# Ledger of designs, part 24: designed miniproteins, single chains, continued (3)

Each design is a single chain, and the fold is of that chain. pLDDT is the mean over its residues in the fold that is shown.

## One batch from the design tools (miniprotein)

Design m8816
Fold by ESMFold2-Fast:
Structure m8816 (fold): chain A 90 residues (1-90)
Amino acid sequence: MEEELKEFIYELLKELLPDVPDEKLEETASNLAKFLLTFRRELRKPANREWAIEELAEYLVKEFGLPREEARRIAERLLEEGLRFLESLE
């Protein structure tokens, strides 16, 4: 499950951020996969989801130099698609 989620997020990150080095994308995918698995139930609550999107967007701004608006869109997509992928596994 964690490895399948990590691979899914890695491929999505590679599509969204093609100019970022693979090692950095793999690290980000691994960290996000662990976060989503740990907080999957809590992230069903709107307040927790909003917080997670803002935290991930801030990470993307700092680590990848993305404009905040683009970072927030990517963060929303990563969180929504990651959670949907987890629900599809079981």
Scores: mean pLDDT 81

Design m8817
Fold by ESMFold2-Fast:
Structure m8817 (fold): chain A 60 residues (1-60)
Amino acid sequence: SLDDLKKKREELSEKLGKDGIDTAEEFHDNLLKDINSKKKLLEEKLRSKLESLNNLLLLS
């Protein structure tokens, strides 16, 4: 019946949410954290480099 199909769809969606999507979301979140951390470090390094160059130019 149509109701049986709807129930099976809901059960499948719930299982995917708990097992598949949660795992994928956790992986994605960890990946974003890693990328953001690396970006921040790169920005900090670039800022320090620019500061050093600016100071060198002021001394020259």
Scores: mean pLDDT 75

Design m8818
Fold by ESMFold2-Fast:
Structure m8818 (fold): chain A 79 residues (1-79)
Amino acid sequence: MMSFEELKEQIIKTVNELIEAMKNHAPQAEIDALGQQLNELVQYAVETLSEEQLKELEEQLKKVEPELIAAGEAYAASL
């Protein structure tokens, strides 16, 4: 079983990998795979984490959200 600390680290790591993949114009298959992995991790988090842990994760995600949005917009515009 994944601990809260491991799950939080894995989610943040996957978001950062997705941002970098989009910035580096990675193949769509790689972007899709990272997106699927992130979706699975978030679903697991919603099912296993307490409300307090989910709020902590949400606050950390809000810090990287502007970069994720900007990277996604730039990637879409480059296609």
Scores: mean pLDDT 81

Design m8819
Fold by ESMFold2-Fast:
Structure m8819 (fold): chain A 82 residues (1-82)
Amino acid sequence: SMELREEVLRLLEEIGRQIDELEATLDSLSQEEAEARMREIMAKFRRLGELYAQLSKEEQEELLPRLEELERRARALGERVR
């Protein structure tokens, strides 16, 4: 549905925005704040995965590079957040 695709795109944008913010502010955050922000990002990835699995094959193939790039960046952030 259009609503499903719109929600996936919204989550991709929100996750990207939160990754950008965490990357920019990480050195200024407490450990507890950094971990809390990572948990929020990971929760959104979980929701994104659930919705992405419901998209058509064509939509999945179109959006996969964006998803993989965000996952790569989140993994790199996770290495910095202890």
Scores: mean pLDDT 88

Design m8820
Fold by ESMFold2-Fast:
Structure m8820 (fold): chain A 87 residues (1-87)
Amino acid sequence: SEEELEKLLEEIDKLFEEYKEKLRNAKTIKELVNIYIAFSLDLIGILLEARLILKLSEEQLEILEKRIEEKLAEAREIVDKKEKELK
């Protein structure tokens, strides 16, 4: 259970690094938006797996949700900065 949480947190961090590079390399605002949406959906998928399949505790889900919120906020900052560069 705790090992499963650690693996999901590592997966979130790895996904963020992969999507961060994709966001930095985006050539259009449309591509930038599509990459951000894809990242958001992947994170929702991890959260749903944790809730519905792995049956993590409420305390573990709160830790996971906080990590997801942090990475979405960081990705949004990259999106906002990159959008200004593409205009």
Scores: mean pLDDT 88

Design m8821
Fold by ESMFold2-Fast:
Structure m8821 (fold): chain A 83 residues (1-83)
Amino acid sequence: MLTPEEFTPEQLALLREVVEALRAGDLEAALAAARRLVALGVEPLADLPATLDLLRERPELLPAFREHVLPGLERAIEVAEAA
């Protein structure tokens, strides 16, 4: 599971950017932010760029991703911001 202590301020800002882009339906912005986040060494999210690239090719999968995956990312941000 993602824990708040795994995020630096830069990683947290990029994770927030990914979540906001996904909420807006901007897969290109989300993918760009996710690639930058992975480049900073966030191992639990190493597969995120590949997942977002798949969602870009198959946008019909985005509603399921928003329902099942996005809440977990939002919770990680909320817990990290509350710390």
Scores: mean pLDDT 74

Design m8822
Fold by ESMFold2-Fast:
Structure m8822 (fold): chain A 68 residues (1-68)
Amino acid sequence: LSKEELEKFRRSLENLAKVTGKSVSEVMKELAKRLGLPEEKATLEELYKASKEDPDAFDRAGVELALA
């Protein structure tokens, strides 16, 4: 994982936090939950890996969170 890719991913989560009125930590936990990941994997690195393994599921989770 490149430092630049993680930083870009972190900024995307910050944008989702602004849209939802949640903290980045809350967004990461909600995304992990919607992706079927345990709370221990609600980390930037693990969520980034999940977004690369199943981009469609990740995009859906983000949209569902933004609409909630």
Scores: mean pLDDT 80

Design m8823
Fold by ESMFold2-Fast:
Structure m8823 (fold): chain A 80 residues (1-80)
Amino acid sequence: MDIEQGIRAASLGDREKALELFKKAGVEKAEEAVEHILKAAEYGEAGDGKKALEELKKAAELVDSPVLKAIVESAEEGLK
């Protein structure tokens, strides 16, 4: 699915690809959603799981994706 592919592209740092896929999927705030996923990936690589989760939650508010919601829920459980 385009949203799932966009999430993967953004998590890998490919902003242009993620924007293309989110716009194709009809995400109204595609640029903001991509920026939040990129920040989440950067925080995750830096070892800041709590900040990564905060950014993923912001992205999930902008993107109607069961996959992103499941990732957020799994990350919250892992941080307990």
Scores: mean pLDDT 79

Design m8824
Fold by ESMFold2-Fast:
Structure m8824 (fold): chain A 60 residues (1-60)
Amino acid sequence: SMAAAEAIKEASGASDEVARRAAELIEQGRGHGAGAELVNRGGASAKKASEAVKKGIEAL
């Protein structure tokens, strides 16, 4: 959802594209993949990526 992507963007500082991809992965039940996307393409630390994934799930 758009709300999940915005929550991820706010928590991680990732670009709109990376945040939307992470939100799609969460919607597919792929939270680990979303975290990896945020670290590898979003430049987030593991801790920040984990927090962003949790906020994305809460926004679904």
Scores: mean pLDDT 81

Design m8825
Fold by ESMFold2-Fast:
Structure m8825 (fold): chain A 100 residues (1-100)
Amino acid sequence: SKKEVVEFLIDGLKEIAEETEDPEVKKIIEEAIEKIKEIAKKHADEPLTVLFQKMGKVIEEAKKKIVDLLRKKGKYEEAEEISSKLEELSTKVEEMVEEA
């Protein structure tokens, strides 16, 4: 179940990155994916709830960076859209953690 939760999160982030038009946003998401992979590797022996808390912080930081970047570029609608997609992904992962 830990592997399934991590794979679901990474796949969701990859999908969001593929759908975005901004290469800087893609880079932020790619960096978040690498951090999530590192967390999953380093904390493999920890409870899924602890892994989710650590991964959730990475997603929140990525969301903040993306929103700040897009707002600075005047892309307010894209900022809201990507923020919503990241929040939806985080909620689905939280549901998977609760079911495990």
Scores: mean pLDDT 84

Design m8826
Fold by ESMFold2-Fast:
Structure m8826 (fold): chain A 83 residues (1-83)
Amino acid sequence: SMKEEIEELIEKIKNGDLSAIAKLVELAKNADEETQEYLVEQLVKLYEEKPDLTEAILGFLLDSSNEKARKIAEETRKRIEEL
């Protein structure tokens, strides 16, 4: 499932596989609304454990110049500010 793919990519990124960031960005560009919401939830959770790594991922999402990826990054930052 798309949720399992997101979880696997985040785990790879956490373990130092930075190539998984590019795959996560591509997934974000093609994400439906349910997948976008799930990705935001997973990135908020990652921020509580690894804030600097999460900020790097958000930077790549914003740098993609893609509307869906930008929306995911903006919503993630909004939720982090409410923690």
Scores: mean pLDDT 87

Design m8827
Fold by ESMFold2-Fast:
Structure m8827 (fold): chain A 84 residues (1-84)
Amino acid sequence: SMEFEERLERLKERNEEALKELEEKGVSQDHIDKLRKLFEETLEVEKAVEEGMSVLDALIKHTTDEEARASLRKRKAEAEAKLG
């Protein structure tokens, strides 16, 4: 979604700002490189979570059984509550 892409871009910008501040404070390049990798890994986790929610939304949209659809919606609400 556009909102997810905007959130991802904001996280990326904050990460780069934090890394630049650490470089300006004299933190070693080796440590900066390790932190950059960790930040990249956290962004990949955020993408995986969004992809999982998109799959759940597709299942809800294409399910024809009302009881199964209600169950899927409940699972989505529970997942959103745990993530937010």
Scores: mean pLDDT 78

Design m8828
Fold by ESMFold2-Fast:
Structure m8828 (fold): chain A 68 residues (1-68)
Amino acid sequence: MSPMERLDQLISTFPEDVKKILQKIRDQMLAQGKSDIEVMQEMIRELVKRKDHDGAERLGELLSEVRA
């Protein structure tokens, strides 16, 4: 499974309001030619800003795996 497919699967487990925000970030950044890693980093920043520390940790684990 590609990093982006794994990211989309993870996003699908979030609440609808958070999911919509993460999907918007993904779509906007991919349209700008940003990498999978840059997309994941921006999503982690958004989750931290929203105080979703559990969500940020889950995305951080995925980012660590795709960077390894």
Scores: mean pLDDT 83

Design m8829
Fold by ESMFold2-Fast:
Structure m8829 (fold): chain A 88 residues (1-88)
Amino acid sequence: MAAREAEIRELEERLRRLLEEAGRLLNEIAEAPSLEKLERARELLREILALLRELEALGVAVDPELRRTLEGTLRQTEERLAALKAAL
């Protein structure tokens, strides 16, 4: 149990840091969008969603609203990337 509890805490700490990084990056994209920023946001959002799946596999309850918001943001980011790439 102690090892599993430590693993959960480590994943939760990593999730918190990635959410903070993604939030900052999304604010930067809102002010000055670029392909590099959008590609980084896509990578961060995918990593966050993967961490949520890992937490659920360990029996941690994940907020469905948080998951829905992150999935929506990922879709929006991917759509913006496709549009910018098509314009190049």
Scores: mean pLDDT 85

Design m8830
Fold by ESMFold2-Fast:
Structure m8830 (fold): chain A 69 residues (1-69)
Amino acid sequence: SLEEEIARVQREIAALDREIAAITEELKRADQQGDLETANALAERLAELSARRDELVARLRKLQEERAA
């Protein structure tokens, strides 16, 4: 159902938010240690996750609009 798809997308966004938070903390530690290689790799990973989150948020909005129609 549309409601089940909305719930699934919301769970995926929540999972991404938790992963982003965890990687953000790892990035802070890498920066504090002066580990530029690790910091750069984590920053690239955050960019990938943020792009994926934006796609899911756009999909969620579209599904919510379909439910309201």
Scores: mean pLDDT 89

Design m8831
Fold by ESMFold2-Fast:
Structure m8831 (fold): chain A 76 residues (1-76)
Amino acid sequence: SEQEQADIERLKERYEKEPEKVMELARIFDEDPNASVEEIAKRLGISPEEAQELRDEIRYLKVRHPELYEELFPDV
């Protein structure tokens, strides 16, 4: 839907501006899928609110657009 595309575009724009931050978030979840919002916020140096939003966006992307997720976060 239009809303889903807008959310994906916001994530892509965030990638262009802060790719290391978004990649680090995905890495945190690959290491510990139960990582707390507090731990994510501390590790990325962002607010708990921003950490929660990024966590939800990454989870959404992985479920709804797995091919794009793999392109943005290639496994070793």
Scores: mean pLDDT 71

Design m8832
Fold by ESMFold2-Fast:
Structure m8832 (fold): chain A 81 residues (1-81)
Amino acid sequence: AKKILIVGMATQQVNEVVKELTAEGHEVRVVTAANANPENVALMESYGAKVVRAGVTENDIANQTLKEINEFKPDVIIVKG
């Protein structure tokens, strides 16, 4: 099992990726915008992922991603969008 960090919009496609990776036993964390679709966020959390809502700017997301890299120490980073 790996630690996987996903960075991007909380879309149905990202939900499918989260569902697959968590089902395979990986520890998944997602960095997304603060205004992300709450239904999509809830689905990701229901699969066992931790979702971190950054701010609404690219700079907010970049800063939160750097914090997660340092704290979570992911084996793999997936950038979507």
Scores: mean pLDDT 83

Design m8833
Fold by ESMFold2-Fast:
Structure m8833 (fold): chain A 55 residues (1-55)
Amino acid sequence: DRVAALLAEARALLEDPSLSAEQRAAVQTAMDRLEKDPDSEEALLALESALAEAR
């Protein structure tokens, strides 16, 4: 499941202490959006974008 995989990746990334506060907030916000609406393509793309920017 693409949604489950992205959420797992986001959770793993949030455990990284080297993430900036800004990157952490962006990933957390996008993850929360996708968890509340897993059928939202907009939420899915927002999380993918946040993860790409944090990496």
Scores: mean pLDDT 79

Design m8834
Fold by ESMFold2-Fast:
Structure m8834 (fold): chain A 91 residues (1-91)
Amino acid sequence: EIEKLRKEANDAVRRGDFETAAEHYEKIIELKPDDATSYFRLGEVYYLMGDEAKANYYYGLAYEILGDEKTAKEFYEKSAALGNEEAKRKL
């Protein structure tokens, strides 16, 4: 099931349907919260949508899952500076 969601998300990105891609990646991280790759892909999708605050927040979450707390904090600081409330709570 998760692999089907990944394929559908990747297909959505390929055709520029970033809202559908974000929805599928959000479903994957709900099912598998330790999947750093899906957080990176969700961040990339938000960046392509012009939502830099969310993009930096999801990059921060991905690095946190990988155990890179220093890099995670740097992305949370960028996200918080752009107004993301969830990132502010991580600092």
Scores: mean pLDDT 87

Design m8835
Fold by ESMFold2-Fast:
Structure m8835 (fold): chain A 58 residues (1-58)
Amino acid sequence: NLVDTVAAHLMEKFKVSEETAQEAVRAAVDFLTGVGVPVTPERVLPLAESILKEELKR
């Protein structure tokens, strides 16, 4: 339940919707999968936060 755990953290920290948080986590997972590295919470969390921060700067 990596997606749910990281999404919950993003929702609390950034005050975004569940849908927005899950989209950021999914984007992070897809990126890590695409580069062929293991998908772990310690890799997904900072990447998902970076993706979400970039979206919020729009």
Scores: mean pLDDT 80

Design m8836
Fold by ESMFold2-Fast:
Structure m8836 (fold): chain A 69 residues (1-69)
Amino acid sequence: SSKEKREEAVRFSSENLLEVAKTADEVIEKAKKNRSLLEEHARRIGEALREGPERAREELRRAVEELLA
């Protein structure tokens, strides 16, 4: 019957939307972690700049190494 087909389509769509939402949440969580990591590196580089350019260069090198790991 057409009603059974509509109920199945609604259920399938709801399940797909939940899976998409879950995947989106995982991507957002990874982006948040990457953003926090970048903010932490920026803070450390900013602090090192107050001590001098050589210290800032060292912190930048560490940031690049951690981001590429």
Scores: mean pLDDT 72

Design m8837
Fold by ESMFold2-Fast:
Structure m8837 (fold): chain A 80 residues (1-80)
Amino acid sequence: MPVGGPASAEEKAFYEEVKKALLEAGASEEQAERGASIAVLSVLTGASPEAVKKTLLKEGFSEEQAEIAAKLVEERLKKL
């Protein structure tokens, strides 16, 4: 996927929120960064929380990690 330039302050804050949540759920730093990127992209594309969960599980995240990220995406979409 092409890089969309610098993230807005709000997008960056959401990225950091997802990254922190994944790290607290036992993800490695590299894995948490990847999961946060997927979450940000999912919000930008309007992806369903279920699609986010499936993508993260396929990428090797745990059920707990995938659910945390999907919930954050769902909450973010409701605020838009």
Scores: mean pLDDT 79

Design m8838
Fold by ESMFold2-Fast:
Structure m8838 (fold): chain A 66 residues (1-66)
Amino acid sequence: MSPVDKAIEAFRKAAEAETLEEAIRYESEATFYWMKAFLDGTLTEEQRKELEELAQKASQRLLEML
């Protein structure tokens, strides 16, 4: 599984998280792998858009739990 795949999976888990702790943990993990994918220089525009959309959804989930 590539860093981008791990980032996508982690953001998805963050958006589906049942607890604030899980949401924060998965969002942090997703951000780490997103940065790694960016530094690897292999991130496509489609993958970037998907990560941005998933990150926004994860952020909304966090706001709902605050």
Scores: mean pLDDT 82

Design m8839
Fold by ESMFold2-Fast:
Structure m8839 (fold): chain A 68 residues (1-68)
Amino acid sequence: MERKAKALEKNGRLLIELAREAAKRGDLASARGYIEGAYQNAKGVEYLGGKEKGEELRKEADEVEKEI
């Protein structure tokens, strides 16, 4: 379970970075899509027992969403 949670965490962080890049180029639709993907990965991490890491991912996604 921990390895899958770690993979979801890594993918969630990557999606947050992609959202920031999309926002910088004015592609708000792609940015919002990446943020939605990050929230889904955060839920997956929480479901697999990584509550603190999932909450961290949600916080980072919320920060990018506020910039959009």
Scores: mean pLDDT 81

Design m8840
Fold by ESMFold2-Fast:
Structure m8840 (fold): chain A 72 residues (1-72)
Amino acid sequence: MEKSAEEALAAFLAALGDADPTVRAAAAGQAPSLVEKYPEVKEAVVAALRRALGDASPVVRTAARVALERLE
C-alpha cells in the first residue's frame, strides 16, 4: 500500500473513533471520497463503516449507512 493511502486510512480510522460524534459523522461522510482516491483501502473502510452502524450516536449511524450505500 502507498504511504499516502496508509496515512489517509489511519487518519480516517482515528477520526471515526473520535470522542466527538460530529467528527465521527464527518469522517463517515468522507469515506466514499477516500475510497475513490485510494481504491486499495475500500475493504478496510467498508469494515470500519459497518462497525460505525452500531455507533452510540444516531447521526454517526446514519452517515455510515449513507456512505455504505454509496460504496456498495
Scores: mean pLDDT 84

Design m8841
Fold by ESMFold2-Fast:
Structure m8841 (fold): chain A 90 residues (1-90)
Amino acid sequence: DKELQEALRAAVEAAKRAYERAREAGLSEEDAEMAAAIAGSRVMVELSPDPEIREQARKEMEIAEKGASPEAIRIGREVADEVVAEVRRR
């Protein structure tokens, strides 16, 4: 429960950070939303203790990446990796 709550909070933070970074980089609102979706889903794949939630997040990440620009994919992945590292630091 606490691990799932931490994963969800991290996913929300990653989505927000990716959206803001994409908009600052000059991407459209649609591309920024795709970067946010990729970042949030990737964080849930990495941090969720629930295997069913991880599998659903993986599917959502794959769908978002298929529809996203290369720039949105790059930003989403970078932000997800940053947030996952922040959560995993001791």
Scores: mean pLDDT 88

Design m8842
Fold by ESMFold2-Fast:
Order: structure tokens, then C-alpha cells, then sequence
Structure m8842 (fold): chain A 65 residues (1-65)
């Protein structure tokens, strides 16, 4: 049987810390990404695999932007 799984999570991504010419540490650039995932799967294992792949893709997209 097929079951619907819904998962909402917040992922924080950071850019590298940089140092100014005056020797001051600047705060890491940060982005907060809210990911809403709905999958249909035959098992919890299949659902977890699909959710993990979607989160990884979302993080990769955020880092590429």
C-alpha cells in the first residue's frame, strides 16, 4: 500500500567567514531555507530516502545561489 509522508524542516546555510582589510571579522553570511516535502512511498525507508535526497538537493541549490 502507498502512504503519504509530509516533512517540513528549516535548514541554515552559511558562507565562509571573511576578514576585512582592517582585521575585523565579519559575520558569516547566512540563509535560512524552509523546505516542505511531501512524498508517497510504500515504506518508511523509501520515504526517508526521498526526503533525504530532497533536503540534499535544496541545500546544494542554496549553496549554488
Amino acid sequence: STKTYSYDTTVTVHSSVSLTADGELVAEERATLTVSITVTAESDLEANEKISAAIAAAVAAALAA
Scores: mean pLDDT 66

Design m8843
Fold by ESMFold2-Fast:
Structure m8843 (fold): chain A 69 residues (1-69)
Amino acid sequence: IEELAKAIVEAFRAGESAPPAALAEQLKALGPEAIQALSQAIYRLSEDEEEAKALSHRLAQFLETGRWV
């Protein structure tokens, strides 16, 4: 979970339009409890509240649509 959260934060900071395919496969394999843990890890890795909000929004969009925007 921590490694996956770090990879997501890094992809976001690099300005990627979508996470790498390997990350997408790992995200699809997660259950609800793991998704909660992932969200908490992303929040902890964020530099500030603004980044945390942006990352949460993109994670939610990706989980719903498979797109990163």
Scores: mean pLDDT 69

Design m8844
Fold by ESMFold2-Fast:
Order: sequence, then C-alpha cells, then structure tokens
Structure m8844 (fold): chain A 89 residues (1-89)
Amino acid sequence: MGRRIAVLALPRLREAAREAAAALEAAGHEALLYEATVETAAEAVRQAKAEGADAVLVALTAEDESDPEVQAFREAVKAAAEAAGLAVA
C-alpha cells in the first residue's frame, strides 16, 4: 500500500514535478502536485498536510542542485515539513 506524497516545485520546475509524480505513481504511491515559491513554501506544506500527505518531496533537476533559489526553496520546505511533522523524501 503506497504513501500519499506531496511533490512541491518552483513554477519553472513544473515539468520536473510531473516526472517525479509519474515515477511515484508508477511505484504505487499517490502524488499531489503543488507549485510554490520560497515565500509560499510553508503554506503549501500546511495545505499538503491538510490534504493527507504523509511526506513531501521537492522536485528539481541535476542542473538546479547548485541554484541558490532552489536551495532556499528546499530549506524552506524542509523547515515547514519539520514544523508540520511531515517526512521529507
């Protein structure tokens, strides 16, 4: 039985989020897609928890791993998930 996983992405990484969601669904999980910015990350995580998410995943590509905006977004999501009691995948 799969988990319900919230896939969070910056708007420019929407395609990476869809690919991550498709991979999660192929593995037997439910994927919930959320677009957020660094400023709205905490709100998106709270909404995901309210919608029954068991974990959060930040969608990114290898090229974005060193991008400061993506790093800031990942840290914001991680902090919000920790505060909300959600696992980070």
Scores: mean pLDDT 83

Design m8845
Fold by ESMFold2-Fast:
Structure m8845 (fold): chain A 114 residues (1-114)
Amino acid sequence: LQAKLEEALKQGDLEAIAKLLESIGNQYFLAGQYAQAITYYQQALKLYQELGDIEGEAKVLANLGQAYTLQGQYQLSEEYNKKAEELAKKIEDRSLRLEILSVVDAAKFAMKPA
């Protein structure tokens, strides 16, 4: 994955770079390394914003909210979840919109123990 990122950087493919950074973030997230996941998600977020990729931006914002929830940083989680929800409203693909909102809802549920 790191070798693929280096190759994409050399070729200047910003969309491929953003997707690879998101994938690296996902690997750290699944490993319970939330601080590292957040770092890579923030890098992917910046590139999706530069590209105007609303779908990629919203997805990464939701992932950031979930990662901050799992770190116990609920204020930051709420901020990113709110941004993800606002962008999801602009997504025409209903399935993708629901996927993003589902991640946000899961993060919100984890912040409120029964």
Scores: mean pLDDT 82

Design m8846
Fold by ESMFold2-Fast:
Structure m8846 (fold): chain A 97 residues (1-97)
Amino acid sequence: MSEQELELEILKALVAMAVSIAKLGLERAETEEEREKIVEEFRRIMKKLVKKAKETLSEESRKELARYLLELAKEAEAEGYTELAEVLREAAKELEK
């Protein structure tokens, strides 16, 4: 595996973990304020991951990561996590710039 392929797989794994943690947080959240805090923290994490991807990945690898984020967004939206899906779509768009 190339260093680029390894970095891409690590970033994909970190995104998947962040999504899973956010979903668990939203399932346990009892108030709208708690939900908003979880979504904002997820957005913050995604911005850091996008920045890292732009610094370390080639254009081709960034497009692959963007496609992965869009797949996760479709899954999240289908499960009712519309705010997480929106954050993932915003992150994918930023990676394609």
Scores: mean pLDDT 87

Design m8847
Fold by ESMFold2-Fast:
Structure m8847 (fold): chain A 100 residues (1-100)
Amino acid sequence: APSLRELRNQIEFLAAQALLAAAQGDRATKAAYLAQMEKVGEELVAQLEPLDPEGAARLRELLAELIATIAAATSQADIDRAKELGRELGELVEERIARL
C-alpha cells in the first residue's frame, strides 16, 4: 500500500498538473486531474483517520479547499493561492506523521 508521504506526493503532482491545465484553459484536463486528486485524497484521509482522526479531519478540509480553489481558478492570484494551499497540505501531512 502507498505510504502517507507517497499519497501526499501524488496529490502534489496532480495539483501541479491541474494548475497547468487551468493556466492553459484546458477545462477537461483540469477536471480529470481534480477527480484523481479527490480519489487519492480520500485514500490519504482513510489511511490517516484510524491513526489520527483530528489530523484526518483537518486534511479533509484543506484538500476540499485546495480542489475548490483550483476548480475556480481564473487568475494568477487564484493560482498563487492554490500553490500556498498545496504547501500547507504538505506541511500538515508532515506534522501529523511526526505525531504517529
Scores: mean pLDDT 89

Design m8848
Fold by ESMFold2-Fast:
Structure m8848 (fold): chain A 64 residues (1-64)
Amino acid sequence: SELEAENTRLVERVSEVGSPELVKELQEILDKAIEAEKEGNREEYSRLVSRSVGLALRAIAESL
């Protein structure tokens, strides 16, 4: 799906600047977001996407 492709690209970009532990946490959150979308749980999907964005921003900030 388009979401799965976007998640793969995001993980690849974060892995260029983030630690392996942070990349793993991001992958786990994005996998849960895909499952929430498949189940039609828009609230959980939105929460997980927001968390993934926050984690990615933290990774970038910590690399400075």
Scores: mean pLDDT 73

Design m8849
Fold by ESMFold2-Fast:
Parts: structure tokens; C-alpha cells; sequence
Structure m8849 (fold): chain A 100 residues (1-100)
């Protein structure tokens, strides 16, 4: 399924299965795409700004912040350099956290 592919992608970055499943459920709850670029953007937001899944959900539940997040994701669609930079950042953050 699309969800299984998203979980596998997140695990390839160093996510624990539990954290990967939680992040995918949050994206689904807020109608965000399960594509790699969206997953990377939201993962970076989780570790670099929110600090927790609960804090990330609080950001996504704010209509003004949600709109800004969608606009930023759309702006960087197809930017392979940005995608690779986010992959490196997310992998580094996850390594420091032990995958959680």
C-alpha cells in the first residue's frame, strides 16, 4: 500500500517502525500526501521545530500554519537538491535520537 511504502521510506532514513507509523497517521489525519518530499519536509519539521509528534499535530491543526506548510511543500516539489539536503538533515537528527 501507499502507507507501507511511506513507512519503509521513513525506516530507510533511520525511523523506528513505531515513530514511522505515528508520522504516517498524522499525515493521513491532516490530508497530507505520503510522497517522499512531503514525508521529508514533515520529518524535518518534527525534529527541527516541533520537537514531538504532539507539537507537530498542534502546528497542523492551526489553519494559518497548515496553509504555510502546504505552500512550502508545494514550492519545493521537484527540487532534488532540497530533497537530498532534507534527507541528510533528517538522517543526522534520527541518528542522534536513536531512531526515535
Amino acid sequence: SEEEKAIEFLQSLGFSKELAEKLVEVLKKYNLSLDEETLLFVANLLFGYAGSVEALEKLLSDPKKYKIILELIEKHKGDEKYKKELEEIVKRMLKARGGE
Scores: mean pLDDT 88

Design m8850
Fold by ESMFold2-Fast:
Structure m8850 (fold): chain A 93 residues (1-93)
Amino acid sequence: AAEAGQQLRELIAEVNQRLDDFEAWLRTAKDASAAEVRARLAALDAWLEAQGVQITALYQQAQSPELDALFQQLQQKVVALGRLAAERLAELA
């Protein structure tokens, strides 16, 4: 349904914003400890898992090539953010 598709796009946009906010924090919070980085990453991972359940439920109602492209972009952003977090943690070791 159009409503489910809109809700899914809004949820994907919220996930993208949360990932962007975490990346900005990693790049600017130079005094953050390894423990703080790990704690924030774990909290983000738990939140993303919960959002994944909602995204899957909405996607069952609103599958499209456009949404598939948005999922691919989201996955690439997650991979890039994981690399940035790993580099930051290595600097703090």
Scores: mean pLDDT 80

Design m8851
Fold by ESMFold2-Fast:
Structure m8851 (fold): chain A 80 residues (1-80)
Amino acid sequence: VSEEELRLEAEVGLEQIQLAVIKLILKKNELSKEELEELAEELRRIIERLRELNEKLPSEAIEELIEEAERLLKELEEKL
């Protein structure tokens, strides 16, 4: 395993953690419109980063994360 491979895996792991945190925040029933807009922007950034990572190291795991993030973004945008 190269240093670059470990770095890419670590970046994917960070995006997984960020996505999990957003999912927990979205379970709250009292999110303001501003909070929802901030979460939507963060989800868009996560999707972009995951797409870049998938181009460098294609994997089903990354594709699944992108699909999950896109579903959450759509649900959140429907609340806005």
Scores: mean pLDDT 80

